# Designed miniproteins, single chains, continued (2), part 95

Each design is a single chain, and the fold is of that chain. pLDDT is the mean over its residues in the fold that is shown.

## One batch from the design tools (miniprotein)

Design m7498
Fold by ESMFold2-Fast:
Structure m7498 (fold): chain A 94 residues (1-94)
Amino acid sequence: SKAEEARELAERASELVREATRLALEARRTGDKDLARRARELAEEALRLAMEALRLASEAKDKETLLRAIGAVIAAIGVMFEAGLVLGEAPPAT
């Protein structure tokens, strides 16, 4: 069902966000650009899955999965921003 597909995608997106967040935090501490690139790649994949989960959850009217997918979208964007700071692609945070 669309609801089951949305839950699986949201769960996978959340897992990728957790790993990407860990790598981005390590990259921020060490200045390791390879870790920052890996964090961005995982966050971009998580964003893609979360956006699909968002669409399917909305169509299925699954409020819990919809909120989880929204959370994953926001978190993935945050990781991409943090990784960008290490890579010199984002303005410095004040």
Scores: mean pLDDT 86

Design m7499
Fold by ESMFold2-Fast:
Structure m7499 (fold): chain A 78 residues (1-78)
Amino acid sequence: YSDEEIEALFKRIDKDGDGVITLEEIVAVAEADPEFLKMVDKDGDGTIGEADRAYLRTFDLDGDGVLDYDEFKQFLNS
């Protein structure tokens, strides 16, 4: 994905515009948008299960339950 595409996706999820997104926001958007689900569903089972959530948490380097832009970019390109 291009930096512009990733930035557009990040801004779409970041509802409050604070420059971070929660894991719950990522899951909620993925459950509502099948195309976005396909991008973030790394095991390809068509749902965001515990394995996908555990994998998302590995990119939350601070362990605070939120992803910044760089962490989200790494997740999408993983």
Scores: mean pLDDT 71

Design m7500
Fold by ESMFold2-Fast:
Structure m7500 (fold): chain A 60 residues (1-60)
Amino acid sequence: SLEEEVADLVRELIAQGKTPEEAIDEAAKRFGISPEAARVYAARALMKRGERDLADEVLA
């Protein structure tokens, strides 16, 4: 799903040393969506996977 693809990119960018804000902005640009939508999509997919701490970090 789009939410899963956004979450995968955000996770990868954070693993590369990007801040959550930078990762969200890059994902938004990549998928042609707003930063707010990218944040919500990433958080939902991460929560479904049980990655609550990372989801909370993305929403902060």
Scores: mean pLDDT 85

Design m7501
Fold by ESMFold2-Fast:
Structure m7501 (fold): chain A 63 residues (1-63)
Amino acid sequence: KEEEERMRKLALAMIYLQLGKKYFEKGDYDKAIEYFEQALSLEPDNTIARKLLEEAKKKKEEA
């Protein structure tokens, strides 16, 4: 049952990562940051979400 909960969190985190990437590509860094933070809140150890969040924050400062 813990595996089922983890799989659901992984699936939802993946959806947030995809949404974040979509907004990142559109140049909407505020929304990208929001979605990457949502993904990281579901999976705190998700290194991909952490890296993308850091990159989006840097892009927001440069934009």
Scores: mean pLDDT 80

Design m7502
Fold by ESMFold2-Fast:
Structure m7502 (fold): chain A 91 residues (1-91)
Amino acid sequence: AEERALALITELALSEDFEVSVAASLLLMAYGVERTIASRSEDPKAARAEGLERLARLAEKILETLDLDEESRRKLEEAARAFREAAEELR
């Protein structure tokens, strides 16, 4: 699930649509930050699950605030679901 989310966000980051590309690139940076936070946690597994949930919520917030094309919206919705699925698998 996590790998699927990253693949989708990477595809969006390579988009020719500047708004989509920037939003997805910021999500990839947030992913890196969450991985760093989890690695420094006393409970890395729980911290990773929480980080993945925050990434799903961030993707959902992007969907609510940006007027995305239908393809980009579907990919971002799928990425948000994949992040939530990955978080649930760690619990």
Scores: mean pLDDT 82

Design m7503
Fold by ESMFold2-Fast:
Formats: structure tokens, sequence, C-alpha cells
Structure m7503 (fold): chain A 55 residues (1-55)
């Protein structure tokens, strides 16, 4: 139902914030790790956009 979609949306938004924070604040990330995190953020943004359309 809608409640489950809202909870999933919140979880995805929080995960995205965590990954963005890691990119900004962790100076020890390799270029490969940065690329992987950026890719995960892009995938999360797509999932968030799709879930928002279901609400």
Amino acid sequence: GKKELILRLIALELRKIGLETELELNPDLSEEEKEKIEKEIEELEKEIKELRKEL
C-alpha cells in the first residue's frame, strides 16, 4: 500500500544522503570507489523518481 511505498521512499532518500556524504567527506576514496558510489546515487535517483510517480 501507500505506507510501504512512503517508507521505501524514505529509506532510498536516506541511503542517497549517506552516499553523497561519503563522496563529499571521505578523502581516502579511490577513483574506482567514487565512480561506483556515483553510479549507485544515479540508480537511487531513478528508483526515487519511479516511486514518486506511484504516489
Scores: mean pLDDT 85

Design m7504
Fold by ESMFold2-Fast:
Structure m7504 (fold): chain A 62 residues (1-62)
Amino acid sequence: LDALVAAAKAAGEKYVETRKKIDQAIRDNAPFDEVQKLIDEYNKTLAELKALRDAVMAARAA
């Protein structure tokens, strides 16, 4: 459980950082390819957070 909680915290921090990078890239009118890569990282981190949340809930039931 503790390892899953630590992983969720790390994923949450990555999520916040990626969102800030997207906001900055849009503000700086960065190339579409750069913004798209950041959006892909954001979506990947969201999927990881959802999976970790589900894993924590499952581990608590065990």
Scores: mean pLDDT 78

Design m7505
Fold by ESMFold2-Fast:
Structure m7505 (fold): chain A 63 residues (1-63)
Amino acid sequence: SLLDELLAKAPEEDRAGVTLYAMQISLALKAGDKETAVEIAKKGAERFPQYRELFEKLAEELK
């Protein structure tokens, strides 16, 4: 999945932050809240510009 790819590509220094965003997206999806999951993915793209494309792809797939 794109979520797994995002976690695999995060360097150790960004891993904690990226993991928290990925976890929040996963929890929102399990709750059936796709709108919240998309919003978190967009915020991740802004916070981690080096992974922007992966976060943006994730947001598009969640629509």
Scores: mean pLDDT 76

Design m7506
Fold by ESMFold2-Fast:
Structure m7506 (fold): chain A 60 residues (1-60)
Amino acid sequence: MVTLTATFSSLERAIGAALRVIGEVPEAEVKIDGNTVTVTVPADPEAVARAREILERLKA
């Protein structure tokens, strides 16, 4: 398991990011705490890369 964490400027952005991760990486577990999204994915390089790309793109 690999855990990725990203903090967004608003709760609405955090929710949007979480929904996109769930849609594109259905094997991921997503938790939201305020403006912070925590994503836990299997240690599969493709799943980790996809989740990371989504979080980085939406954080910018």
Scores: mean pLDDT 80

Design m7507
Fold by ESMFold2-Fast:
Structure m7507 (fold): chain A 69 residues (1-69)
Amino acid sequence: MDIEIRALEEALRNVATNGDFDKAIEILEKAGLEDVAKRLRELKEQGASNSAITYFLLEELERLRRKRG
């Protein structure tokens, strides 16, 4: 299983179910997805909605799946 795909799926769950942005950022950083983690932090700072952040993570997950699947 691709560790980056798993990290994005777990981050997406943490945001979508709990709104836990800090946990999502930590998961992404540990998986080496520092660019995605940085963008998520920026969205949080700008007051982006939970739905907007969930959509962003879903798009990143879909992009990674297309590249590797």
Scores: mean pLDDT 82

Design m7508
Fold by ESMFold2-Fast:
Structure m7508 (fold): chain A 79 residues (1-79)
Amino acid sequence: DKKEIEELEKEIEELERKIEEIEKKIEELKKELEKAKEEGDEEKVKELEKKILELEIELGVLRIKLGVLKQELKKLKEE
């Protein structure tokens, strides 16, 4: 059971790292989007908005998974 807790904590840590990476990518794309809007590049704006939306959807899915894993960990720790 301790091994199950350790494995789950490792999965949570890896997932948190992946979430942080995606959040950073979204912030970089949002900066590019503001520049594209300022430059009047409508096609680039549309492309960046689509990429941001796709990453925000992925981020949402990963955050739900993280919540499930954290709840599972809490249950295993009898909290």
Scores: mean pLDDT 85

Design m7509
Fold by ESMFold2-Fast:
Structure m7509 (fold): chain A 64 residues (1-64)
Amino acid sequence: MELSLLAVAIADFTATAPDELSLKKGELVRLLAQVGPDRLLAESLATGRVGIVPGSVIRPLGAA
């Protein structure tokens, strides 16, 4: 993984595709990769699940 940035969801997001990850506002995630202009591969720190989330619902907190 080229990224290991911590981020927080700034809005609720409901997955509509099998490769997407549902998030709740305030949920912490680790950003793993950028896969499109508004698509990030992220891991939920609460559940350990990995999936695609829109960049528009994510605020990066920083690395290490």
Scores: mean pLDDT 78

Design m7510
Fold by ESMFold2-Fast:
Structure m7510 (fold): chain A 62 residues (1-62)
Amino acid sequence: MEEEVEELIRKLAEALRALGASEEEVKRATDELRKMYEEGASFEELEKKAKQIAHETLTRLA
């Protein structure tokens, strides 16, 4: 995986854990981004998806 994508995935995992997401939820989110990258998604698409996942997690904790 390219370093920029790996960093984005790491940042998402840290953010989700900080929001109180379970390790299973973190794994699903990071696995989804890795799959998208392997299937040819652009960095822009991965960044948008990461923001979407973080927003959904925040909403679930409200």
Scores: mean pLDDT 80

Design m7511
Fold by ESMFold2-Fast:
Structure m7511 (fold): chain A 61 residues (1-61)
Amino acid sequence: SEERKKRATERLLKEVGEKFVEELDEGVRALADAVMNTIRDKVSPEELEKERKRIYEKIEE
């Protein structure tokens, strides 16, 4: 369940972050970085790299 909560929070933050990226500017990116750092400490490096690449790709979209 912790893994599910983490994934759900990440996805929600991603969607909210994308919506507010134009409004909140650097603030949202700082939050995204904080979430990625939290995940880094709790998941495998391989999974983290895969998700990091995917998330950054979507943010740049």
Scores: mean pLDDT 64

Design m7512
Fold by ESMFold2-Fast:
Structure m7512 (fold): chain A 66 residues (1-66)
Amino acid sequence: MALMAAGTAALQAGRPAEAARLYEEAVRRDPDNAEAWGGLAHALERAGRPEEAAAAWRRALELAGA
């Protein structure tokens, strides 16, 4: 889970664009990881990409419910 930990650290450091890239890599390696999709959505929201964040949130909810 190193990519997710790095993504969280980037968000806490105020680097949402970097966090989004790290979470994108995490979902690419494990596309069924609802937590990674949630992290990506949060990072995208803070990076000013709300439409992409909405799509990532929807995917995270689908995976958490499936």
Scores: mean pLDDT 81

Design m7513
Fold by ESMFold2-Fast:
Structure m7513 (fold): chain A 58 residues (1-58)
Amino acid sequence: SMEEEKRRRRLREQLQRVFDTLAEAEKNGDPRVEALRKALQDFLDLLGLTPEEVEEIR
């Protein structure tokens, strides 16, 4: 559990900039952002993080 929390915390910290970048692309009306976000969320789910869990910690 402690090592799992450490891994999840590091992932969240690293991914915050990624989500910020996606949010900026969305503000610019980039139609690809939805597909990119879903691909990232699927990847995170495979790592044991749900898209809701990652986004809600913001």
Scores: mean pLDDT 71

Design m7514
Fold by ESMFold2-Fast:
Structure m7514 (fold): chain A 80 residues (1-80)
Amino acid sequence: SAEEETIAALVAWAKAQFPELAARLEAMEAYFKERLAKAKTQEEVEQLMAEFAATLETLLREAARRAGRPVPAVPEVPAP
């Protein structure tokens, strides 16, 4: 699905930004893809994508803070 492709693309990008997060980002990708597969409504999908985005931003902010780097801008994903 477009949402699964979005998650995969953002995780791949985030791993390139902070390789030290690779294992956590991979676990996060698996978790959200599994939840998306179980989602029954568009509202559930939208809620999961919002939760994914918030979780990703939190991880990036924490990693950037630890590394003494500015927080990288999360890339925009193509509209479905």
Scores: mean pLDDT 82

Design m7515
Fold by ESMFold2-Fast:
Structure m7515 (fold): chain A 69 residues (1-69)
Amino acid sequence: HMATVYAVVPREKAEEARQALIEAGALDVRTVPLGDKAVVVGTFANREQAEIAAEKLREVGAEDVKIVE
């Protein structure tokens, strides 16, 4: 059972968001530029880790935070 967290952040927050995913235990992290924003994606072993990551992303100021299982 794998869960992926997707979030959109301002470009200046992309590195902070990436670190939040790594700190939450992401198995894989990707950042994709999107104009003045960035899409950060983290893959986790389970939903519980993904929920922790989603909370950290919201603290960073991420909008449009989604968890997909």
Scores: mean pLDDT 83

Design m7516
Fold by ESMFold2-Fast:
Structure m7516 (fold): chain A 66 residues (1-66)
Amino acid sequence: MEELKERLIEEYAEALRLLRESTDPVTQMAAELLIIGIEYELQLMGFSDEEIEEVRKRAEKLAEER
């Protein structure tokens, strides 16, 4: 479970970086869809709102790393 959560955090961070750095609307839309998909997958796996919020916060921190 933790390994899967860590993978999803990394994928979320990658999508956030793509949104931050891209000026292409199609690429931004793809990144937004990826984020939606990750959050939906977390909900389907039974993660709580608090756990999903932890994923968001950790992903945001990772996305800020250069």
Scores: mean pLDDT 79

Design m7517
Fold by ESMFold2-Fast:
Structure m7517 (fold): chain A 91 residues (1-91)
Amino acid sequence: IALSLNSLANVYFSQGKYAEAEPLYKQALEIRKKVLGDEHYDVALSLFNLARVYEAQGKKAEAEPLYKQALEIFKKVDPESPYVKFIESKL
Protein backbone atom coordinates (compact mmCIF):
# COMPACT_ATOMS: atom_id res chain seq x y z
CA ILE A 1 0.00 0.00 0.00
CA ALA A 2 2.67 2.57 0.99
CA LEU A 3 4.78 1.59 -2.07
CA SER A 4 1.78 2.14 -4.38
CA LEU A 5 1.02 5.53 -2.78
CA ASN A 6 4.67 6.57 -3.11
CA SER A 7 4.81 5.41 -6.77
CA LEU A 8 1.65 7.36 -7.65
CA ALA A 9 2.99 10.43 -5.80
CA ASN A 10 6.26 10.14 -7.81
CA VAL A 11 4.21 10.21 -11.05
CA TYR A 12 2.36 13.38 -9.95
CA PHE A 13 5.65 14.97 -8.79
CA SER A 14 7.32 14.27 -12.18
CA GLN A 15 4.33 15.99 -13.86
CA GLY A 16 4.67 19.08 -11.63
CA LYS A 17 1.42 18.20 -9.82
CA TYR A 18 2.81 18.94 -6.34
CA ALA A 19 -0.61 19.55 -4.72
CA GLU A 20 -1.67 16.04 -5.81
CA ALA A 21 1.66 14.43 -4.79
CA GLU A 22 1.72 15.95 -1.28
CA PRO A 23 -1.20 14.02 0.35
CA LEU A 24 0.01 10.73 -1.19
CA TYR A 25 3.54 11.17 0.21
CA LYS A 26 2.01 12.09 3.61
CA GLN A 27 -0.10 8.91 3.58
CA ALA A 28 2.92 6.77 2.59
CA LEU A 29 4.99 8.34 5.41
CA GLU A 30 2.30 7.65 8.06
CA ILE A 31 1.86 4.02 6.94
CA ARG A 32 5.65 3.42 6.91
CA LYS A 33 6.11 4.98 10.38
CA LYS A 34 3.30 2.79 11.77
CA VAL A 35 4.57 -0.45 10.17
CA LEU A 36 8.38 0.04 10.26
CA GLY A 37 8.91 2.46 13.17
CA ASP A 38 10.38 5.96 13.09
CA GLU A 39 14.02 5.01 12.30
CA HIS A 40 13.74 2.94 9.11
CA TYR A 41 15.34 3.62 5.69
CA ASP A 42 11.89 3.68 3.99
CA VAL A 43 10.65 6.25 6.55
CA ALA A 44 13.67 8.44 5.72
CA LEU A 45 12.83 8.09 1.99
CA SER A 46 9.22 9.17 2.67
CA LEU A 47 10.41 12.20 4.68
CA PHE A 48 12.85 13.07 1.87
CA ASN A 49 10.14 12.82 -0.81
CA LEU A 50 7.73 15.01 1.19
CA ALA A 51 10.53 17.58 1.75
CA ARG A 52 11.16 17.66 -2.02
CA VAL A 53 7.45 18.36 -2.66
CA TYR A 54 7.49 21.31 -0.22
CA GLU A 55 10.75 22.63 -1.73
CA ALA A 56 9.30 22.38 -5.27
CA GLN A 57 6.31 24.46 -4.07
CA GLY A 58 8.69 27.14 -2.68
CA LYS A 59 7.92 26.09 0.91
CA LYS A 60 11.56 25.94 2.01
CA ALA A 61 10.73 26.50 5.71
CA GLU A 62 8.43 23.43 5.67
CA ALA A 63 10.94 21.33 3.69
CA GLU A 64 13.96 22.00 5.94
CA PRO A 65 12.81 20.11 9.11
CA LEU A 66 11.75 17.12 6.96
CA TYR A 67 15.17 17.05 5.23
CA LYS A 68 16.83 17.20 8.69
CA GLN A 69 14.70 14.29 9.97
CA ALA A 70 15.49 12.20 6.87
CA LEU A 71 19.22 13.01 7.19
CA GLU A 72 19.33 11.88 10.85
CA ILE A 73 17.74 8.53 9.95
CA PHE A 74 19.96 8.00 6.86
CA LYS A 75 23.09 8.74 8.93
CA LYS A 76 22.03 6.06 11.46
CA VAL A 77 20.88 3.30 9.06
CA ASP A 78 22.86 3.93 5.84
CA PRO A 79 25.55 6.65 6.30
CA GLU A 80 27.06 5.86 2.85
CA SER A 81 23.72 6.59 1.13
CA PRO A 82 23.88 9.20 -1.67
CA TYR A 83 20.88 10.82 0.05
CA VAL A 84 23.15 11.93 2.96
CA LYS A 85 25.33 14.16 0.73
CA PHE A 86 22.35 15.35 -1.33
CA ILE A 87 20.37 16.48 1.76
CA GLU A 88 23.46 18.15 3.31
CA SER A 89 23.75 20.20 0.08
CA LYS A 90 20.14 21.43 0.64
CA LEU A 91 20.70 22.61 4.24
Scores: mean pLDDT 80

Design m7518
Fold by ESMFold2-Fast:
Structure m7518 (fold): chain A 57 residues (1-57)
Amino acid sequence: MEVELLEEQIEKVRAAGDALAARHPEQADFVRQAANDAISQLEKLREMARKKEEEAA
């Protein structure tokens, strides 16, 4: 449940990052770096949520 929500958020952040980088090419590097940092944090949360769900099973 939480894992699926986090996966959806990761996809949305990636899409938003790509769209913003396309609209602001002069800041594309910064935008992509910020998106990648957010995705990395969400991936860690997803892994913790997955482990918690496995331990509850």
Scores: mean pLDDT 80

Design m7519
Fold by ESMFold2-Fast:
Structure m7519 (fold): chain A 91 residues (1-91)
Amino acid sequence: MSKEEELEEISKMSREELINYLLNEIKPENLEEKEFLGELINFLLLDDPSRLQDLLDFLEKHKNSKSPVIRKALAAVYAYLGYLDKALEIY
């Protein structure tokens, strides 16, 4: 599957499917990556539409990360939220 095809599939996922994808496909190797993934999953578990801007702000803070693990997770969540062009740029 190409990066574009993977991101398009992610854009069609439910919230539960996205969380399962992150837990299965994103493999944090250090503390920064583990903390990032934990915070990201916590935002997704809140299931509160009023927290969308907080989630977007969290993603924006990490957009310049050089970690491939963090960048892959960022791209997946941006794709899920419908920001496919931004997801492709990050991935």
Scores: mean pLDDT 81

Design m7520
Fold by ESMFold2-Fast:
Structure m7520 (fold): chain A 62 residues (1-62)
Amino acid sequence: GMAEAEKIAEEAERKATLAVIQGDYETAIKILEEKAKEVEKLDKELAEKLRRSIENLRQTYF
């Protein structure tokens, strides 16, 4: 449901943030891509938000 999608998205953002803090930008993007695909089936808006986070990381660090 919606609550499950939000939990997955929040956990993905948290783990990606930890990876970014450690300088592991590739792992951060991988986490966000995998979880965006899971969330897309439940909440397309949250999946798009995760994809924007991926784009921001690519523009900043790549």
Scores: mean pLDDT 81

Design m7521
Fold by ESMFold2-Fast:
Structure m7521 (fold): chain A 67 residues (1-67)
Amino acid sequence: MSEEELDREVTLAIADMYDALGRLFEKQGKFEEAAELYEQAATLVSGVDPDYAAELRKKAEELRKKA
């Protein structure tokens, strides 16, 4: 495993954690905090999974409209 491969694996794992936390905050009605977590996850994965990044940004934008 190269440093680049390790970085990809770690980045995706961290993004998944932010996504999970975002869902938890969304469930609690904390839409602004949830949106921020989704934006952070999107930024992390933008270089490794742009489709996932786009979905996360879209979710953050929708939540900010509710905040």
Scores: mean pLDDT 80

Design m7522
Fold by ESMFold2-Fast:
Order: C-alpha cells, then structure tokens, then sequence
Structure m7522 (fold): chain A 67 residues (1-67)
C-alpha cells in the first residue's frame, strides 16, 4: 500500500506543479523547470496515468519556451 500511496502523491504533485506553472508562466525560473522535471520523472516511475504525465510535460514545454 505504500507504493500505491506514493503513486497517488506523485500524481497529485504532478497535476499541481503543472497547473501552477501554467498559471505563473511569466514568473517560472530555470530552477522551477528543473524541479518540475524531477517531479515528472518521479511520477513516471510511480506509474502516474498518461494524461497526468502529458499535462506536466505540456506545462514544462511551455515554460521552457518562455525562458
């Protein structure tokens, strides 16, 4: 059950990070993008759903274009 909880936390964090990046796109720093990429890697390892992974990837790509 610890594994399932980690997956849920990773998925929730990925969604929150993606949403916050999109909301604050003009304020996102390189450090924020690096943090988001670490969250993406963790969510992928824990088995987050494809929609969640795609949502975070889209947010990261948008942020990188602004840097």
Amino acid sequence: MEEELRREIASALAVMVAALIKKNIDKVTKEDVEFARRVLEWAEREGADPETIAYLREAIDLAEKKL
Scores: mean pLDDT 83

Design m7523
Fold by ESMFold2-Fast:
Structure m7523 (fold): chain A 91 residues (1-91)
Amino acid sequence: SIEELKEEIKEIEEEIKKLEEELEKLKKKLEELKKELEEAKKKGDEEKVKELEKEIKEIEFEIGILEGLIGIYRGILNLLKRKLKELEEKK
């Protein structure tokens, strides 16, 4: 039904918002780690550099997964919104 479709759209929009908020947090953490990495490199702390490079790679991987998932949900949302419009134009 049109009502069920509207509920699905709302749920997906709320999920996208949550994922975008998580993505913003990870991007901020990544910026902080990159600054810490530059400082560790300046100090010649090779062990700290290795630890930070590993953590940066892990966060970049998580960001990539979240961006991919957001892209999928946005694609689904666009299809559902198109379907809703087509159903509302047919009485």
Scores: mean pLDDT 88

Design m7524
Fold by ESMFold2-Fast:
Structure m7524 (fold): chain A 55 residues (1-55)
Amino acid sequence: AAEEAAKKAEEAVRADPSVALVLDVKIETQGDTATVTVTVRLGDGSERTITATVT
């Protein structure tokens, strides 16, 4: 469950046209909940960290 949730989160981030590159994906699981932290590089060269909680 958590692994699929993480894949969906990464896929959604990669589908965003403002995202030029995915630099890092960190997954932490607690029971049925997964916290996915994705570090991305945007088209302007800036880096952003996105945190999503998925079940």
Scores: mean pLDDT 74

Design m7525
Fold by ESMFold2-Fast:
Structure m7525 (fold): chain A 95 residues (1-95)
Amino acid sequence: MERAREAGEEALEGGVLALKAGSGEAIPLAIAGALGGIGAIFMAEKGLSEAEGGRSARGGGEAARKAAELAGNEEGKREGEEGRRLGEEAERRGR
């Protein structure tokens, strides 16, 4: 199963939604969320450890959730939380 990829996609979308809705304070966290998601997707594409990809997505999802919360974007908050949750699952199952 592509849990790390799914988690990365959710974190990336949450980060992008937070960037679109965000104020100055949310922007660095939204960028961190998007980068964490991209990192997880890249690791999955390269066939690297699900645990490593999951960890990247978990961190990215947390950053995206917080950024979306600061930006007042409920969809981004939900997608960031889903990325965090799926990333945590991928990390646990990959080790």
Scores: mean pLDDT 79

Design m7526
Fold by ESMFold2-Fast:
Order: C-alpha cells, then structure tokens, then sequence
Structure m7526 (fold): chain A 66 residues (1-66)
C-alpha cells in the first residue's frame, strides 16, 4: 500500500521510487519496441503477433500499476 510504503524510512522509500522509475522507463522502452514490431507484422523471439499483443497489454497494465 502506497501510504504504508511512504511511512518507511526516507532512504527505503527513495530507493523504492527510484527502482519503480527505472522499471517504468525500461517497460516503456520494451512497449515501444513491441508496438513497432506489431505495426511491422514482425515476429520477435519466436513470438506470434497475438503473443506480442498480449505482452503489450500486460506491460500497459503493469505500467498503470506502478
């Protein structure tokens, strides 16, 4: 819970926010790459377009949860 996390030591809270920010950035980069692959009808790492779209949806949901 965000309020409970905010009550943790300033150092731990700052580290958690930094990690969350880095994950958000990395996930957004991955999402852009997946979106480009879907647009180009390109298979990546043996994944089908349906699997890539499912991964895109999962990443969008994970970003919303961060």
Amino acid sequence: MEEKLAAVSPESRALARDIAGRLDQAMRRTLEEIEKAIKENKVINGMTLEQLKALEADLRQALADL
Scores: mean pLDDT 70

Design m7527
Fold by ESMFold2-Fast:
Structure m7527 (fold): chain A 83 residues (1-83)
Amino acid sequence: SDAALLAEYRAAVAAGDRERVAALSREMLTSPREDLRILGLAGLVETGELSVEEARALIDTLPDEVARGVGYIALAVASRTPR
């Protein structure tokens, strides 16, 4: 479920489990939900599997303006971690 996926993602982030964060991020990209796909893109940027530029280009293709806005914020945060 989406709730279980988000709970696992939060736990992996809190534990510093970068391999698990990357795996869950890839799973989120297959979701029909735009918010989960955005979180997946941000997670892949944070783990180094995608560049900021590649993730931004993908966010730009999302049809929902609110989802794009959330995506840009998530991407900005992900690009700062780890510091």
Scores: mean pLDDT 78

Design m7528
Fold by ESMFold2-Fast:
Structure m7528 (fold): chain A 57 residues (1-57)
Amino acid sequence: MEERAKTYAREAIRLAEKAGDEELVQRAKQVLESDMEPIEKAKEALELTVEAIRRLK
């Protein structure tokens, strides 16, 4: 689970960077670096991924 949560966070960072949203990039990096429970980390990362996709042009 921990590795999977980190994978979701990295994908959130990549998509946020592609969307050009520095705020989402910073938030996704905070999620990746945080010491939160793996399930919470995965949840936050997936929500950020969806938000980044919505902002893609």
Scores: mean pLDDT 78

Design m7529
Fold by ESMFold2-Fast:
Structure m7529 (fold): chain A 68 residues (1-68)
Amino acid sequence: MGERLRELYEEYRRRHPGWSETTHLALAVQELREEGVSDEEIREALREVFGLDDAQVEGVLGQADRLR
């Protein structure tokens, strides 16, 4: 799970280097949701892989919701 999140983050960062880290993470979250990954698993991966706190995790998920 965490490896896939990092892979997607780096892919979006490569395609859109001028966008924010939060936007890259939000796009990665959308892709994981489309792959059937639960929001609970995504929250855990964001905390473990990127060191985000709970408020930052909810911020990323909220941005992912707005991008769709």
Scores: mean pLDDT 83

Design m7530
Fold by ESMFold2-Fast:
Structure m7530 (fold): chain A 72 residues (1-72)
Amino acid sequence: SEIEAAAKAVEEAARAYREAIAAGDRDKALQHLEELRRATVELLTAMGVDRASAEAFAEREAAQLREEMDRA
């Protein structure tokens, strides 16, 4: 399933992001956050959300995680 594959990609990117944060590796955290943003767009699009709305949602989520990273 396209939805199942996209959901797995989101889970993998989120895990990699959390591991990079735990390791204190900001550069890897930013890389995996971008992967998470892209994977979220593909998941929402696979679920029938229009691409503009999916990108807006994913950007908002990524911005929130970036702010949390900058406060640490």
Scores: mean pLDDT 87

Design m7531
Fold by ESMFold2-Fast:
Parts: C-alpha cells; sequence; structure tokens
Structure m7531 (fold): chain A 65 residues (1-65)
C-alpha cells in the first residue's frame, strides 16, 4: 500500500493523504465496478482529472497483478 501510494504521488502529483484515500476507495470498488466506472466516479466525486483517474486505476491494477 505505501509503495502504491508513493507511486501515485510521483505519477499524478496528488498529495500522499489524498493518494491513501484513493487506494482505500479502490480496494472497496475494484471487485464491483469496471475500470471505466471507477474512473468516472473518481472524476465526478473525487475531483480528479480524467488523466489522473485513469493513471491511478492503471497503477492499482498493476499493483494487484
Amino acid sequence: DDALVERIVEETGLSRERARGLVAALEALHDTFTDEQIVQLLVREGGLSREQAERVVALYREHLA
């Protein structure tokens, strides 16, 4: 989780606190929603740009692999 948080901070410019919240949200959502649905939720409710949301989801999926 800390390694994923640091990578999200590095790749997106989001704060560590915000990145930790995103990881927790992705852990709750990843089994139920598609990647596109998660991206849309992060943009709409999380205040991320689409580029940031797509990168965060991609990093999370890579971490799970």
Scores: mean pLDDT 82

Design m7532
Fold by ESMFold2-Fast:
Structure m7532 (fold): chain A 90 residues (1-90)
Amino acid sequence: SVEAVGRAAQAAAEKDLTIDEMAKRAGVSRETAAHGVGAAQAAGALELINKDGKAIARPVRTPEQVREAAEKAARDSLKAAGDGPAMPLL
């Protein structure tokens, strides 16, 4: 979900973590954590560095900004999958 992707990206912004460590800390799948990192990186909020043969996410914005950027990128990704923005149909 968008919120799970945001939580994973925020966890990465608070410390230098591998994708697997972010998944464990955020309580999400490794795939969701990788998507969160990718979304935040695409938004310019995170960079990836290589450390001991592992990709470590490093923040270039505050944790809140990283989360917001990742959630926006995740929403944009869902739109690109052919689903238009859902309007509340109440």
Scores: mean pLDDT 66

Design m7533
Fold by ESMFold2-Fast:
Structure m7533 (fold): chain A 57 residues (1-57)
Amino acid sequence: MSAEEVLELMIEGGRAFQAGDYETAIRLLTEALAARPDDEDIRAALERAQKALEEKR
């Protein structure tokens, strides 16, 4: 996966998060993290989305 494709996943994941669609945000950010497993920014964004989903329960 190219750096541009990862950036697109991060942007779409961020938009889903802002819309309150945490399930979609988690899915997109998980795809981005799979391409860049050592990326702290992606990991932090994914953890934030997972926490928001748990708080919604």
Scores: mean pLDDT 80

Design m7534
Fold by ESMFold2-Fast:
Structure m7534 (fold): chain A 82 residues (1-82)
Amino acid sequence: MSVEEMIEEMERREEELLERLREALKRKEPLERIILLFVASATMFVGLRSAKKLKEEGKYEKAKEIIERAKREADALVERAE
């Protein structure tokens, strides 16, 4: 999988996570769940921005590492929210 494909997949996952957060807020779900989903979304956003910058600089391997790390951290937070 290319860095570009990984970024596109991560952007789709961020959109899905933001939709989940929006629904949790509308349903007035427990604050802990909302906070975990928010932090997961923020983690994905920061990871995406860092990966895009590294890709622009030609640092593809480092961009992949950042994407995988952000994905793992966000997934752990989402699991705790469930």
Scores: mean pLDDT 83

Design m7535
Fold by ESMFold2-Fast:
Structure m7535 (fold): chain A 60 residues (1-60)
Amino acid sequence: LREELAEKARKIAREAGAPEEVVEEIQKRILEGRGVPASLVRTLPPDKALEVARLAEKAR
């Protein structure tokens, strides 16, 4: 489950144009069951940021 949520978040972030370093950090934090801080997702459009945050919360 956690790996699937991380892959979905990675795809969303990458398709939204996030820098690769941000994409990798989001994936790493979700795989570790950690929350994603607002600072990582603020480069994303609000709707995509919310979706990534929801996936991270489900992975906890």
Scores: mean pLDDT 78

Design m7536
Fold by ESMFold2-Fast:
Structure m7536 (fold): chain A 75 residues (1-75)
Amino acid sequence: GPPPTVPVVEIEPQELTDEQSVEIGEAALELQERVERGEITPEEALRELRDKLRELGVSARLVEVPAEEVKPRPL
């Protein structure tokens, strides 16, 4: 059956600039909208977000969390 967990991007504890925080938030929102429109898959969105974080010099990792703990809506 399908796995009971979903991958998420976890940002490691670090000092972020206001510009980095805004860029990450905007990228995440844009990718979620693209997934909702069916333009990309959730897996592709997570890869693009990870690449954006690396471009910005932000340390992040992929972690698997229980599907029931993942809220499908952004804050």
Scores: mean pLDDT 69

